Designed miniproteins, single chains, continued (4). Designs and how they scored, part 35

Each design is a single chain, and the fold is of that chain. pLDDT is the mean over its residues in the fold that is shown.

## One batch from the design tools (miniprotein)

Design m13194
Fold by ESMFold2-Fast:
Structure m13194 (fold): chain A 65 residues (1-65)
Amino acid sequence: DELVKRLEEAAEKQGAKAKFKIIDFTDENGVTRPIFAISLEAESDEVAEAASKAIAEEYKKWQAE
C-alpha cells in the first residue's frame, strides 16, 4: 500500500533494499494497528543506518498526516 511503498522508496534512496511485511495486530479494545516486520539489505553499517533513519523519518511524516 502507500505506506509500504513510501518506506521502501526511502530505503532505496539510501542504497538499501528493504522488504516489508505489514502484520495487523488487534489489541484488547478491538483496535487493529499495522506493525512492521522489516528486512533490510545493505552493503555497510553506514548504509543500513542511513536507510533506517530514512524509513523512520518517512513513517513519522506519514503518522503526522
Scores: mean pLDDT 73

Design m13195
Fold by ESMFold2-Fast:
Order: structure tokens, then sequence, then C-alpha cells
Structure m13195 (fold): chain A 71 residues (1-71)
């Protein structure tokens, strides 16, 4: 609970997801800081949040969906 950053917790709540055991992919590109991502859950729910790339990939994996960097 307290160790989950508030931005990650908010994104998970918006997608109706919770942290779980899942294959979290390593970042393909190392970003220098947080960026805006569009997160999509397996059920089609979407949200946008400013997250580190690793956090965005973790949220997407836990939601069973995808993370896309917003330009």
Amino acid sequence: MAEVPPEVAEALAALGATPREADVPEPAEQLPGPARFRLTAADGRTTEAELWQAQALAVAAWAGGTAERVP
C-alpha cells in the first residue's frame, strides 16, 4: 500500500486493476524521467498518467493490457 506511488495507485484504480504476479517487460527504451502514458486494460478501460516507463509497463502488465507513450 504505502510503497506504491500515488500516481501508480491512481492509474490502477482507474483501470480497475490491482498489483499481481505478472511478467513485467523491461523498458525497451530508457527515458530520462517520467513521461505521459496512455494505459489500456484488458477490458478496454483506458487512463493517462505521468509515470516512469517501468511503472507504466508494470501497471499495463497488471491490468492485462498495454502502455503507450503519449507524444
Scores: mean pLDDT 72

Design m13196
Fold by ESMFold2-Fast:
Structure m13196 (fold): chain A 68 residues (1-68)
Amino acid sequence: MSPRVQRILTFLRALARWGLAQGAPPEVILAALDRLIDDLVAKGEISEEEAAALREEVRATIARLVAE
């Protein structure tokens, strides 16, 4: 991934950790982060390919945090 996409991923992971710490359900966090990723694609900030990679990494992060 590009350095820019890696920074976006770091930010999304931080939001996921924060949301879980506030007691938000995993599905609500996933929906919110998916909406943020969709917004970035709509604005032309990232490609559909980069968005797909971010969705997979975010899903993996939330699954890991919920399992731990």
Scores: mean pLDDT 83

Design m13197
Fold by ESMFold2-Fast:
Structure m13197 (fold): chain A 76 residues (1-76)
Amino acid sequence: SSRIAPLEAALSDPDPAVRLEAVLELAGLVEQEGDDRAVPAIVRALSDPSEAVRTWARYILEESDNPALRAALAAL
């Protein structure tokens, strides 16, 4: 989806609040639209310098019923 590229760019924003919003929107693309191309960006957020961003990325991967997100968690 063309929506992924601007959200992946937002993951490099200096503001952790902007990066957190990008992670949540990427998760929405996977869960609501089935766009599995967003999954690697969510996995990269596990290594974000912000504890809040890392915590939310982990929560998304652990609590999601989406098969691509569950497979990504299992591969860690």
Scores: mean pLDDT 84

Design m13198
Fold by ESMFold2-Fast:
Structure m13198 (fold): chain A 85 residues (1-85)
Amino acid sequence: APLSAEQRAEAIRRLEEIAAREGRELVRIKRYHEKRESDPEINKLLRELAALLKEKKILAYLEDVPGSLEETKKRLEELIEELKK
């Protein structure tokens, strides 16, 4: 089930506390969409991103913003390429 606004805010706050305490980077990943339907290509990119974040010990959370699936794919691909460097 999707998190409520309060549950999401609390989870983000806890991630910020962990990041500060452990000296870890915290990354906000923007997901642009008009509909909340799953896209298989976006899910593949999110899995690849999750693997890279785990390898580099970076904490991350998803932020849903208005926009297109095409914009989400582009931003995820850009972030993955940056993390591979």
Scores: mean pLDDT 72

Design m13199
Fold by ESMFold2-Fast:
Structure m13199 (fold): chain A 68 residues (1-68)
Amino acid sequence: MEKAKKIEKEVKEALEKAGIKAEEVVARIEDGKLVVGIKVPSEENGEKAKELASKIPGVDEVLVEVLP
């Protein structure tokens, strides 16, 4: 739990620093892998968010959902 929360915070901080808006960021451990789910208002934000989140050590998978 703490590891997932730490990654969640790091992803949020990285997105904020880059000026990328995310509506929701959630980190979860599934089958020993750390999965980060990000909800964004546009595909452009989603691509940038996925790139930044994937660079964070300890992130095994990034899932991006674009909100209408």
Scores: mean pLDDT 80

Design m13200
Fold by ESMFold2-Fast:
Structure m13200 (fold): chain A 87 residues (1-87)
Amino acid sequence: SEDIELVEEFGREVIRVIEESDDPEEIIKRINEIAEKVLSKIKDEEVKKQVQALVELVKESVRTNSKERTISEVRAFVDGLIRELEE
């Protein structure tokens, strides 16, 4: 599915941004820009809602949790979503 590939790529880009920057505001700005591009390409409305939920999770987590914990939460979210979409 094209939407599965977009979700997987989005997850990888989000993790890369978190790894590359120590500034929560820079991370949030870059993730919002990446999310806007991905959301414009996703066709399934439920998948769009899940991507938006992931964006909100990351925005909260980068301010409150360690970098390692935030990356783990992103990986768990993306893996869970892909598993559901592969059914």
Scores: mean pLDDT 85

Design m13201
Fold by ESMFold2-Fast:
Structure m13201 (fold): chain A 58 residues (1-58)
Amino acid sequence: MMDLLRQFADLVAGLSNEQLRDLATSGNSVTRSLLLQLVQAGLLSDEHAQAILEAYRS
């Protein structure tokens, strides 16, 4: 789990805001859980965290 979360954080850090919104809207519950965990853990920039939260708020 920890290695997966770290690799996922590294992948997300390399994405544009547009690509990140596309990933967030994929609809996969596992992806959603992982993205929210990254937000909660503070592993993302404020800009990326906001993009994820806005995608799930809408």
Scores: mean pLDDT 74

Design m13202
Fold by ESMFold2-Fast:
Structure m13202 (fold): chain A 81 residues (1-81)
Amino acid sequence: SGQQFLDNRDYDSAIRQYQQDIRRSGYRDSQTLTNLGVAYVHQQDYRTARRYARRSLSLDPDNVRSRSVLSGADNRIRSQQ
């Protein structure tokens, strides 16, 4: 599963698995969107991480993990300006 790849810090495999999963859900799985955001943060692709975190929050505004991903990504993007 994608979670197993995240737990093993295999972010490339996690992203590939979660991208397949999210397409099957029609981008309606907030947990998978959150996990994509986490994986992209670890790859230092903060813009992509922010996009997935924002989509996750549009489905589940109370998702603390997605808010953390969004905040972290925003801080990193600002530091790169």
Scores: mean pLDDT 84

Design m13203
Fold by ESMFold2-Fast:
Structure m13203 (fold): chain A 85 residues (1-85)
Amino acid sequence: ASELRQLAENQAKLAYESFKKKLVEAGVPEEEAEKLAQKIADAILAVGEAYLAGASQEEIDKLEQQVQDLVNQAEEKAKEALEKK
C-alpha cells in the first residue's frame, strides 16, 4: 500500500516537472504551464488514491479519462505556442 502511494507520488512529480518544462520551452507562459502541469499531477494522484480506496472501475475510468484529457490539452497548447513563435 505505501509503495503504491510512493509510486503514484513519484509519477505525479515527474509528470509535473516534464510537462512544465515542455510547455515553457514551447513558449507557454510560465504561470499557465505550472497550473496545467499541476492539474495533470493532481489527476494522476487522484487515480492512485481511487485505486487504494477500492473505487469502482467506472470511477477509475473517469479519473483516467481526466488525466488523458489534461495531457492532450497540454500537447495542444505546446503545439499552438510553437506555431505562434
Scores: mean pLDDT 84

Design m13204
Fold by ESMFold2-Fast:
Structure m13204 (fold): chain A 72 residues (1-72)
Amino acid sequence: MKELEEVNKLEEIALNSPDEKERLEAARKLARLAVTHPDGEVRQLAGQKLGKIMRQGGPKVQEAILRAAGEA
C-alpha cells in the first residue's frame, strides 16, 4: 500500500536526514497520520514509528510530535 511506504519513508527522514527542518517535518507528518488517517493499519504503523522516533530523536523532536498530534 502506497500509504504504508510513505510512513516508512517519513521514519527514515525523521531519524536520518542531515537537515533538522526535514526531520521535524517528517515527525509532524507521522504524528498527523497516527491520529487522523482513516485506515487503522496506517495509524497503527505511524504510531509505532513515532514511538521509535520519540525515543531516539530527543526533546525537540518529541515537542514537535506532541504539538502536531494535539493539532489533529
Scores: mean pLDDT 78

Design m13205
Fold by ESMFold2-Fast:
Order: structure tokens, then C-alpha cells, then sequence
Structure m13205 (fold): chain A 68 residues (1-68)
């Protein structure tokens, strides 16, 4: 599973009115992805806000910064 697919899975949860505390179809919660990426609480919160605002491109850009 790619990082892009995992992030798009969170956008599907948001579009369906589901909580980001729910595992997406790939088995990731936002908390578990943030831990895998080594994000601190500020960066994890920023990703949450971007996902809730359905800012796909900005959410992907933020996640990619931590995947390297």
C-alpha cells in the first residue's frame, strides 16, 4: 500500500462522515500513520485539519515530507 492510497483512504472516511479514529480500508488510523511517519503532535494535528478540510494535495504534501 502506498502513502497516497493510505491518505486517500482517510479522505474517503471524511467524505462518508466517519471519524479519523476509524481505521481506513488499509487498516491505518490517523494516529497509527502519524506514528509510522514519526510526526509530532503539531504535525499530526495539521494533517488532521487538512484531511477534515478535504485538502487532498496539501495533506499528501505534508505526509510525503515525513516519508523521506
Amino acid sequence: VSLEEVVLGFLELVRNGLSLNTPNKYGFTLKSLSAVLGMNSEDARQLELLLKAQQEEDALALAKRFSQ
Scores: mean pLDDT 86

Design m13206
Fold by ESMFold2-Fast:
Structure m13206 (fold): chain A 76 residues (1-76)
Amino acid sequence: SNDLVDGIRGLLRGMAVTNAFTVGPEYGKRAAELIRKAEESTPEEERRLLQELADWFDAQPELRNASDAARTLRML
């Protein structure tokens, strides 16, 4: 849905701004992949996409607010 796409895009941009001095092209590439998946997702795939996003944030504890973002995504 457009709301999911906008939400994920906003979250990923917010994380990039918060971590502006540490995020590199790998972050941008993965963020683009997740936004594309959100644009292509059905409602049934949305939960799996949110889990994938949460797992990716949990894999990067060095990113400020990543663990909190992952926790929030898993509770949705």
Scores: mean pLDDT 79

Design m13207
Fold by ESMFold2-Fast:
Structure m13207 (fold): chain A 62 residues (1-62)
Amino acid sequence: MIETLLRQADAQRLSAENSKANAEALRKADPSKQSVVDTLLQNAEFNQARAEELRKQAEELK
């Protein structure tokens, strides 16, 4: 059970990492695309929060 939650947390963390990397690359390449950068950062924040929630659930099951 803990392994399942940690695996899901890892997947969400990877998604957040990808969105953040894309946002930072776009920000440096074209600052006029701030709205797109903001969307990518919001997606990263959401996925990171989900990963933290899943990790917390795994800790509670210990």
Scores: mean pLDDT 80

Design m13208
Fold by ESMFold2-Fast:
Structure m13208 (fold): chain A 62 residues (1-62)
Amino acid sequence: MGELLAEIEAQARKIADFLGKGSDKQVQILAEAVVQALATPDPKKALEILEQARKEIAKLES
């Protein structure tokens, strides 16, 4: 894919498939964020959703 947005959406879809299995709390947080990002037509908003999820996951790892 030539555009960063298209690549992000493709990766998010793959992650959603993997994480939709809900194996743990971190997986659930990321899966929810990926689903929300895929439903968002604004790439800036989609990135904000993913960044927020990354921060939530980081808090659980610390």
Scores: mean pLDDT 67

Design m13209
Fold by ESMFold2-Fast:
Structure m13209 (fold): chain A 62 residues (1-62)
Amino acid sequence: MYEVTATRDVPDSGGNSLALRRGERLLAEAVEDTEDPNTLRILLPELGEKLVPRGAVEIREV
């Protein structure tokens, strides 16, 4: 599993709300690269898939 920490606020895909807030910590089952090298795909056990900017998160294996 991975601990994902947001280093800044991340808007959701619609831009009307936040996918992540600065300082938010999430446990992820997987962290995957996407076709965009600046975007990560995070798989959350109960929240599903999130796409986040690579520079907006810090990832630690736990």
Scores: mean pLDDT 76

Design m13210
Fold by ESMFold2-Fast:
Structure m13210 (fold): chain A 75 residues (1-75)
Amino acid sequence: GLSREDVVRLLEERPDATPREIIAEVLRRIGREHQLDAMLAWARSVLPDVDLDAPVREWSEAQRERLAELLSFGL
């Protein structure tokens, strides 16, 4: 998987991207693109307060940190 630092960097480099697009990019980098739908369903269950279709620029720092931690440990 990607490290938490790699995910945080990806969020900072793409402030106009949605969480959906960030999750897709993380999965692409680790060769697990086929898991996108399952990963999105899981992310919705553990991050119900995050809008997966809102730009990352609109998230709080705490929301970005939670997503980064989940993507580093969940993959």
Scores: mean pLDDT 76

Design m13211
Fold by ESMFold2-Fast:
Structure m13211 (fold): chain A 84 residues (1-84)
Amino acid sequence: SMNEELKKKLLEKMEEARKELLEKNKLGVERVIEAASKAVEGLGYYTSSLMDPSKSEDKELGDKYLEESRRIEERGRKEVEELE
């Protein structure tokens, strides 16, 4: 089992991702799925780095995938705004 410190960090990261997805309901379904897919991949790498601190590169990969997820959501939001 993960120790309590690792569990807390993972739960906090997952809560952030959940809140962000819920707040962006204005995006189209396909873009939400694409962004969620990137977020899941990012959380996987982030979890790997939390379980093994020697895998600092996994933390960087996780951060990059989570940023890609955010960029996809932001791009989708702007494309919806162009339809106004």
Scores: mean pLDDT 75

Design m13212
Fold by ESMFold2-Fast:
Structure m13212 (fold): chain A 71 residues (1-71)
Amino acid sequence: MKIVDARKLSKEDIELEIKASLEAMKGSIALLEGDKEEAAEHYKKAAEYEASAPATPKETADIYLKKAEEL
């Protein structure tokens, strides 16, 4: 059950957050380089990882997905 020490069980959640953050950073770098298509792909990946992280605010995945769709 997911009722154990929240500060300890977050390893898998932290790994998902790190993956989401890396993809979001890659998206931001692609935008700085003018590559909107590459940025959109990375933001979509960031949204997928954020949606899988149970401790993340639900709106975070939606924000990344919206950024990808607007590019």
Scores: mean pLDDT 72

Design m13213
Fold by ESMFold2-Fast:
Structure m13213 (fold): chain A 84 residues (1-84)
Amino acid sequence: MEADRRLSDEELQALEERMKAEVEELKAKLGVDHPETQAHIRRLTVEGVERAILRREADPELSEEERADIAAARERVAALRAAE
């Protein structure tokens, strides 16, 4: 499982590039305005933000202001997930 070992920056970058390639393929085939393309972009955005939140929450040096920012980011993610 991914939780058993931290991905290297190189491995994480390769995964992100693959996800971006899927978006570009959908844009090329269906267009950026297509509901499927927009839904895929939203899902990748939500997943990216959720990963960033988890990574930041794991940081023991978080300030109170940064914790509030993370809470705001979680609310934004919830709003994006509600927009089906």
Scores: mean pLDDT 70

Design m13214
Fold by ESMFold2-Fast:
Structure m13214 (fold): chain A 61 residues (1-61)
Amino acid sequence: AVSSLEEFNKLPLEERKAFLASIGLGHVEVPEEPFKDLADLVKRLNLNDEEALRLIAALSS
């Protein structure tokens, strides 16, 4: 399971898309470049507050 932003950034693009789909964010377009931090992640993926909290919780477990 993916449990940190660093681990997420190491995944191939296809696996990053699959991870997001598994937590209900399959509609989000994933860029190829790694994210600097959680704020960059939220901004670049254009997440709303609920989606951002869901993703941050998944990456902080």
Scores: mean pLDDT 76

Design m13215
Fold by ESMFold2-Fast:
Structure m13215 (fold): chain A 72 residues (1-72)
Amino acid sequence: MKRYLVGVKLDEDFDPEKVLEALRAAGAEILSVKQLGDTLLIEARVDDPQAVEAALRAVPGVKSVTVTELPD
């Protein structure tokens, strides 16, 4: 697994737990979660970043998703 920083922008009245559930369902190991206003910043170990991005885009209330590889 590689480490990734996953950025998720949310609508108002969104449940951040649904994002974490989607990440775990896609096989991601969550290392840390930070919320900055309408944005979740999640550090995770992921085997398939494309599957993670697709799973997150399917979550209601998710406006945008970014997945960035970390050097370690």
Scores: mean pLDDT 80

Design m13216
Fold by ESMFold2-Fast:
Structure m13216 (fold): chain A 73 residues (1-73)
Amino acid sequence: SRLEELLREAERRAAELQPVLEKEGLMLDEEARELYEKAIEAARAGDEETALEYMLRMLELIEEGHVVKAERP
């Protein structure tokens, strides 16, 4: 199904990117953060397919360099 395909792609991309971001001390920029927030909102509404679509778009932005150095509060 589309949901299973999106889930597998999101898991694979996240697994590839997570160690790099953590090692470099990077966080999402504004555009990637907006997609993340939309994904969380869709997940809270129970729309898992839409949440995964936003997550995949966020991962695409990360791959395109939409990341910044983490700032302390």
Scores: mean pLDDT 75

Design m13217
Fold by ESMFold2-Fast:
Structure m13217 (fold): chain A 82 residues (1-82)
Amino acid sequence: MYLSPEAARALARELGLDRAVSFAGEPPTPGASLPELPYAALARLSTETLADILVNGVPGTPLPGLGLSREEARAIVERYAA
């Protein structure tokens, strides 16, 4: 099962991922929206992979694991996949 791009966007917003993508200290270009590339990439990940990211975080990034069990993480992902 995979998320729709809209569901992936909602999940990313809940997790703060859409705000974590390349802040680099520079203001966004005026009139530029955040590209939907991250949401499309999340939508291409399986629910198992997304649940693993919620549990363990992404190594080498400032995104820590959320302290969720795999069962809780899967429930969150499945909620957005519906």
Scores: mean pLDDT 55

Design m13218
Fold by ESMFold2-Fast:
Structure m13218 (fold): chain A 67 residues (1-67)
Amino acid sequence: SLDELIRALEEALPEASDEPTKPEVAMKLSKAIRNGDVEEVRELAKQLNRQTIRELIASLRIEKEQQ
C-alpha cells in the first residue's frame, strides 16, 4: 500500500546520506515503488540522498490524497 511505501521511506531518512543518489539506484527504486515492493524500497532507500527521499515521500502523499 502507499502507506507502507511512505513508512519505509520515512524509516530510511535517519540513515540517508547527503551524497547524490546514483541513477541506477533511483531507477530500481522507481520500479519497486510502482510494483508496491515495500521490502525492496526499504533496502534501496538507505542508498538514497536525504532530499530525494523527502521528495519521493511528498510525491507519494499527493498520489494518496488524489485517491
Scores: mean pLDDT 79

Design m13219
Fold by ESMFold2-Fast:
Structure m13219 (fold): chain A 80 residues (1-80)
Amino acid sequence: MTDADRAEEARRLAAEPDPEAYVEAWRRRALELGEDPEEVEFAARVALGDPEAIRKAAELENMPEEEIRASVAEFQASLA
């Protein structure tokens, strides 16, 4: 994915009506652009507030689970 592709995708996703629709559109597009399916699915689960995915993200980033949850809540609030 190039910077130009990312900018175009961001404009398309900004038109989605809610956080779940936004994440689903992003997930499908990332897969079309050749991103790793497992990584894309994991990121989508974190963005949608999956507790198990948030726990694993906290472990990978070496940060408290509460900080990941706060970031997810801010992301979802920005779309709602």
Scores: mean pLDDT 71

Design m13220
Fold by ESMFold2-Fast:
Structure m13220 (fold): chain A 63 residues (1-63)
Amino acid sequence: DLLEKLKEGLLKLGVPEEVIKEYEEYIDIANKNREKALNGDPEAQQIVLEAGRKVNELIDSLK
């Protein structure tokens, strides 16, 4: 699982466990809405975009 390998890598880099948990939550939200977003559902598209934005904010918080 690519997500599990990414999580393992982030832990080894010293990223806090709570940040990784939030990462997993946003990735899960995006994955659950990906099919609807690809089929043109504007609400699902917004959810996926917002999840990506939140992921970027988490990365910025680590700087």
Scores: mean pLDDT 76

Design m13221
Fold by ESMFold2-Fast:
Formats: C-alpha cells, sequence, structure tokens
Structure m13221 (fold): chain A 71 residues (1-71)
C-alpha cells in the first residue's frame, strides 16, 4: 500500500476505484473498503466516492495517516 500524510498530495493522486483508509485523531473513514478492515478504530463512514470522502474527512479530526491500495 501507499501511505500519505499530506491531504493535498493524496487528493492529487487518488483514483475513484482505489481503496483508502484515512486515520485521524478522532477516528477513521474508509473508501471502497469494508468497515471491518480497520480493527479497533471508531469508524465514522464507509464511502464509495472521492466526493463523499472529502465531505466526511473533517469528522476524523487531525489527519494522521492515509493508506491507499491502488486499483
Amino acid sequence: PEVFTDLEEFFSKIQEDDKVIVRGSEGVIALNTPLETVEGARIFASVSSIEDLKKNIPLVGEVEEIIVYPA
């Protein structure tokens, strides 16, 4: 997997079919991946589009790590 810590770099490279886990201080948001792939985390959303990922990212607080599994 690819790991990003910068949101702007991440969004410049992401594709709609990529599987993503965004970890923040308050919890986790997942793109195109089941909720159960992130054990022990408070999951705020599992989404299927980059647009919905952008809308929900503020819920995780400070972004600590972004893990990308390219399609």
Scores: mean pLDDT 75

Design m13222
Fold by ESMFold2-Fast:
Structure m13222 (fold): chain A 87 residues (1-87)
Amino acid sequence: SPREAFARELEERMREIVEALRRGDYYRALALANEMVQLAEDRGASPEVLRLLAEIADLAVRALEEPERTEEIIEEIERLAREVLEL
């Protein structure tokens, strides 16, 4: 279904964001997060999904500004990703 295909694509993109953060590639993580928000907007995702994805992009910015908090930020991104996938 379109919903299942979109959920799998979001899960894959979330894995790429987390992988980039774990490598210290903060600019790539931010770019991937912004691309994910744009993709969801273009596909007409619900306001709730768009809000959660925007929060993930904000967390990627925070990791760039506060690299010492990267592991805490990854845990929060993974929590938000679970919320998106349950919608």
Scores: mean pLDDT 85

Design m13223
Fold by ESMFold2-Fast:
Structure m13223 (fold): chain A 94 residues (1-94)
Amino acid sequence: SAAGQTLVDSGKFLLEKGKETGVDELVNLGKEAIALGKQALQKPLDKQTLVDFLNYVKQFKKLLEQVANLPDEVKKALDDIIAAIEAMLEELEA
């Protein structure tokens, strides 16, 4: 799905940026997004998995906004992941 591919692409970006900047939390978030995106490309993810990851990404984004100025590219990748998860949740309710 387009949403699954977005998780993979944005996850790869965050993984690379996390390694470059030494932010382990970005590396971990990127790895999780890639793994979930790959799963979603094979079959729909369950609602609880999507809700848990959505909450994790939203909490992480809020933490970064409080501690540092978010680079536009990181903010975009996080927002793209959030939008992809929300799109997948809407498909489950259809």
Scores: mean pLDDT 83

Design m13224
Fold by ESMFold2-Fast:
Structure m13224 (fold): chain A 95 residues (1-95)
Amino acid sequence: LPKELEELARQMVQALGDMDFKKFNELAKQVEETAKKLSVEDVIAVAKKLAEDPKLAFAASLIRQIAKKLGADKSEIDKIKELIKKTIQEALEKA
């Protein structure tokens, strides 16, 4: 389910922030395995949602790459990349 992929991605970012590399690697594997069970459209939707949060930009980028491997259209992949860039730029301007 898309919510499961989103939750795993959030936990993966938290583990990275905590410098818990063992947990990070395990969660990254679970993210990839969970994404493979979803439609490419659902994976794209999760990546777009995560891309709106600058703290989750890394996870959004990772899921974008997984969507590309699953056959997502280049135009959708490029839209996610631009959304991530815009979110990071807006966060930096407000800091």
Scores: mean pLDDT 83

Design m13225
Fold by ESMFold2-Fast:
Structure m13225 (fold): chain A 84 residues (1-84)
Amino acid sequence: SEKEQEEKKKQLELYEKALELISTARTEEEAREAYRLFMETGDVKSPEVEEAVKRLVRNGLLDAGLFSEEEVERIIEEVEKELE
């Protein structure tokens, strides 16, 4: 449907923006912003989508090489708490 097509386009744009922020993140603040955008793009009503988004954020931040695994988990937890 037209609504589904528009929603998918919007999600793709936010997803691409979040990927750009993850790949260019140099500070914890920028990493938190990128994760917020990922959470906003996903169908957060689905546990499978939420888990996939968390996995993408973890991998992206770890690949950037600026954050430890412990720091990445803290960032994820802090943003989740903020979005509650």
Scores: mean pLDDT 68

Design m13226
Fold by ESMFold2-Fast:
Structure m13226 (fold): chain A 65 residues (1-65)
Amino acid sequence: SATNKQLETVREQLGLQAAAARKFRPERLPSLAQGVENLIAYAKKENAPESIIAGFEALLAELRA
């Protein structure tokens, strides 16, 4: 679906933002983690595939490491 494709694109963009923040603006990492939590809630509400939800959960774990 269009929503699932949009969610995958957002996950990729957040991954890039996380990598950039870790290198240049580590103080932004907690805000990015909160954004990922909100997107996980949204993906669950939209009944996104488990693979998409797992992708966001993996990114959240990485942001909190």
Scores: mean pLDDT 84

Design m13227
Fold by ESMFold2-Fast:
Structure m13227 (fold): chain A 78 residues (1-78)
Amino acid sequence: DAELLAKAQKMLADSAAQMRALARESKDPSTRQALLRSADTLDGARKQIQTLSGKKALEIAEQAKADAQAAIAEVRAR
């Protein structure tokens, strides 16, 4: 359980870091602001999952990671 929670926490932290890294590379203020807002949402999710079971936390983190990866791919594609 502690291992699954740690994995979920790391997954959300890594996704937030990727969003912030892309925001630093972005020249468009609207894109930068959207990426930073998404990173802040992921930081909020890290606090939320702390009170959940490891399995439930991992499910939430996996969905959030998938959503983050999709958003990054869309920004990088154009």
Scores: mean pLDDT 82

Design m13228
Fold by ESMFold2-Fast:
Structure m13228 (fold): chain A 67 residues (1-67)
Amino acid sequence: MLVELAEKAARKALEAVEKGDLFTAEVWLSMAKMVLAIAKLDPSTPEEDVRRIEELVREAERAIEEA
């Protein structure tokens, strides 16, 4: 499911930040945002899953900005 792919990408972005690989983190973050946007076009995607992943994406964005 696209929402699960977006979550995995967001988590990979956070892992990359922890490793100090900011370039890889930005690539994963971009993928997470793109996949999440596509998942949001599917009305069967649960709003709770969208909110949770949006929170992970924001966390990853802030982690990259603060690095």
Scores: mean pLDDT 82

Design m13229
Fold by ESMFold2-Fast:
Structure m13229 (fold): chain A 75 residues (1-75)
Amino acid sequence: ASPEAINAAGLAALRELAATAPPEVAALLREAAAALEAGDSERAGQLVTRALSAMSPEEQEAALATLNAAMNAAG
């Protein structure tokens, strides 16, 4: 897969997660999407980690499933 396809899939997944997340988590996911769009994958990863740590275990499992599906679609 091209880096552009992986980034596009990641951005779509982060936006989808932000749309259904509580406001605090949604803000972190939107900031992560902005970092990824700016090419700062390290910052994006840090923000995703913060968002996940603010989620319940069930929400974390759902979020990781969404991200894994996005990676599979890009590969």
Scores: mean pLDDT 78

Design m13230
Fold by ESMFold2-Fast:
Structure m13230 (fold): chain A 80 residues (1-80)
Amino acid sequence: SLLEEIEELFKEAEKEIQEALDKYEDKLTPEQKKKLAELYKEIVALVDEARSASEEDLESILSETKKKVEELKEEIKKAE
């Protein structure tokens, strides 16, 4: 289901953040950590919205969640 895809993206985002903090602690600036926290908060809000959304609205939420997870990955990549 679309909801399950959104929840899997959320789990991926959590894993990416945790691994980035573990691997790149010395390379992540306070500003980058703040940006990652902001993106994570936005993803959490999208997942919460998805849990009460209609099936038709889930396609839009899935698209937005994918975009935010990609932004998160790009921010982590900048620390490499």
Scores: mean pLDDT 81

Design m13231
Fold by ESMFold2-Fast:
Structure m13231 (fold): chain A 60 residues (1-60)
Amino acid sequence: SQAQQLVQQGIQAAKQGDLQKALDYIRQAWDLADQVPDPEQRQQLLQQVQQALDTLRKTQ
C-alpha cells in the first residue's frame, strides 16, 4: 500500500541521517493509513507507522 511504501521511505531517510524527511514521510503514511476504510487493514498500517516512529525516537 501507499502508506507502507511511505513508512519504508521514512525509515530509509532516517538511516541516511535525514530526520526531517523521515518525519515528513511518517506523517504522510499516518494520514493515508487513517483513511483506509477496512478496519483490519487500517489497524495493521497504523501499527507499522507506530513501529517506524518508535525506531526514529530510538535513533535520536
Scores: mean pLDDT 78

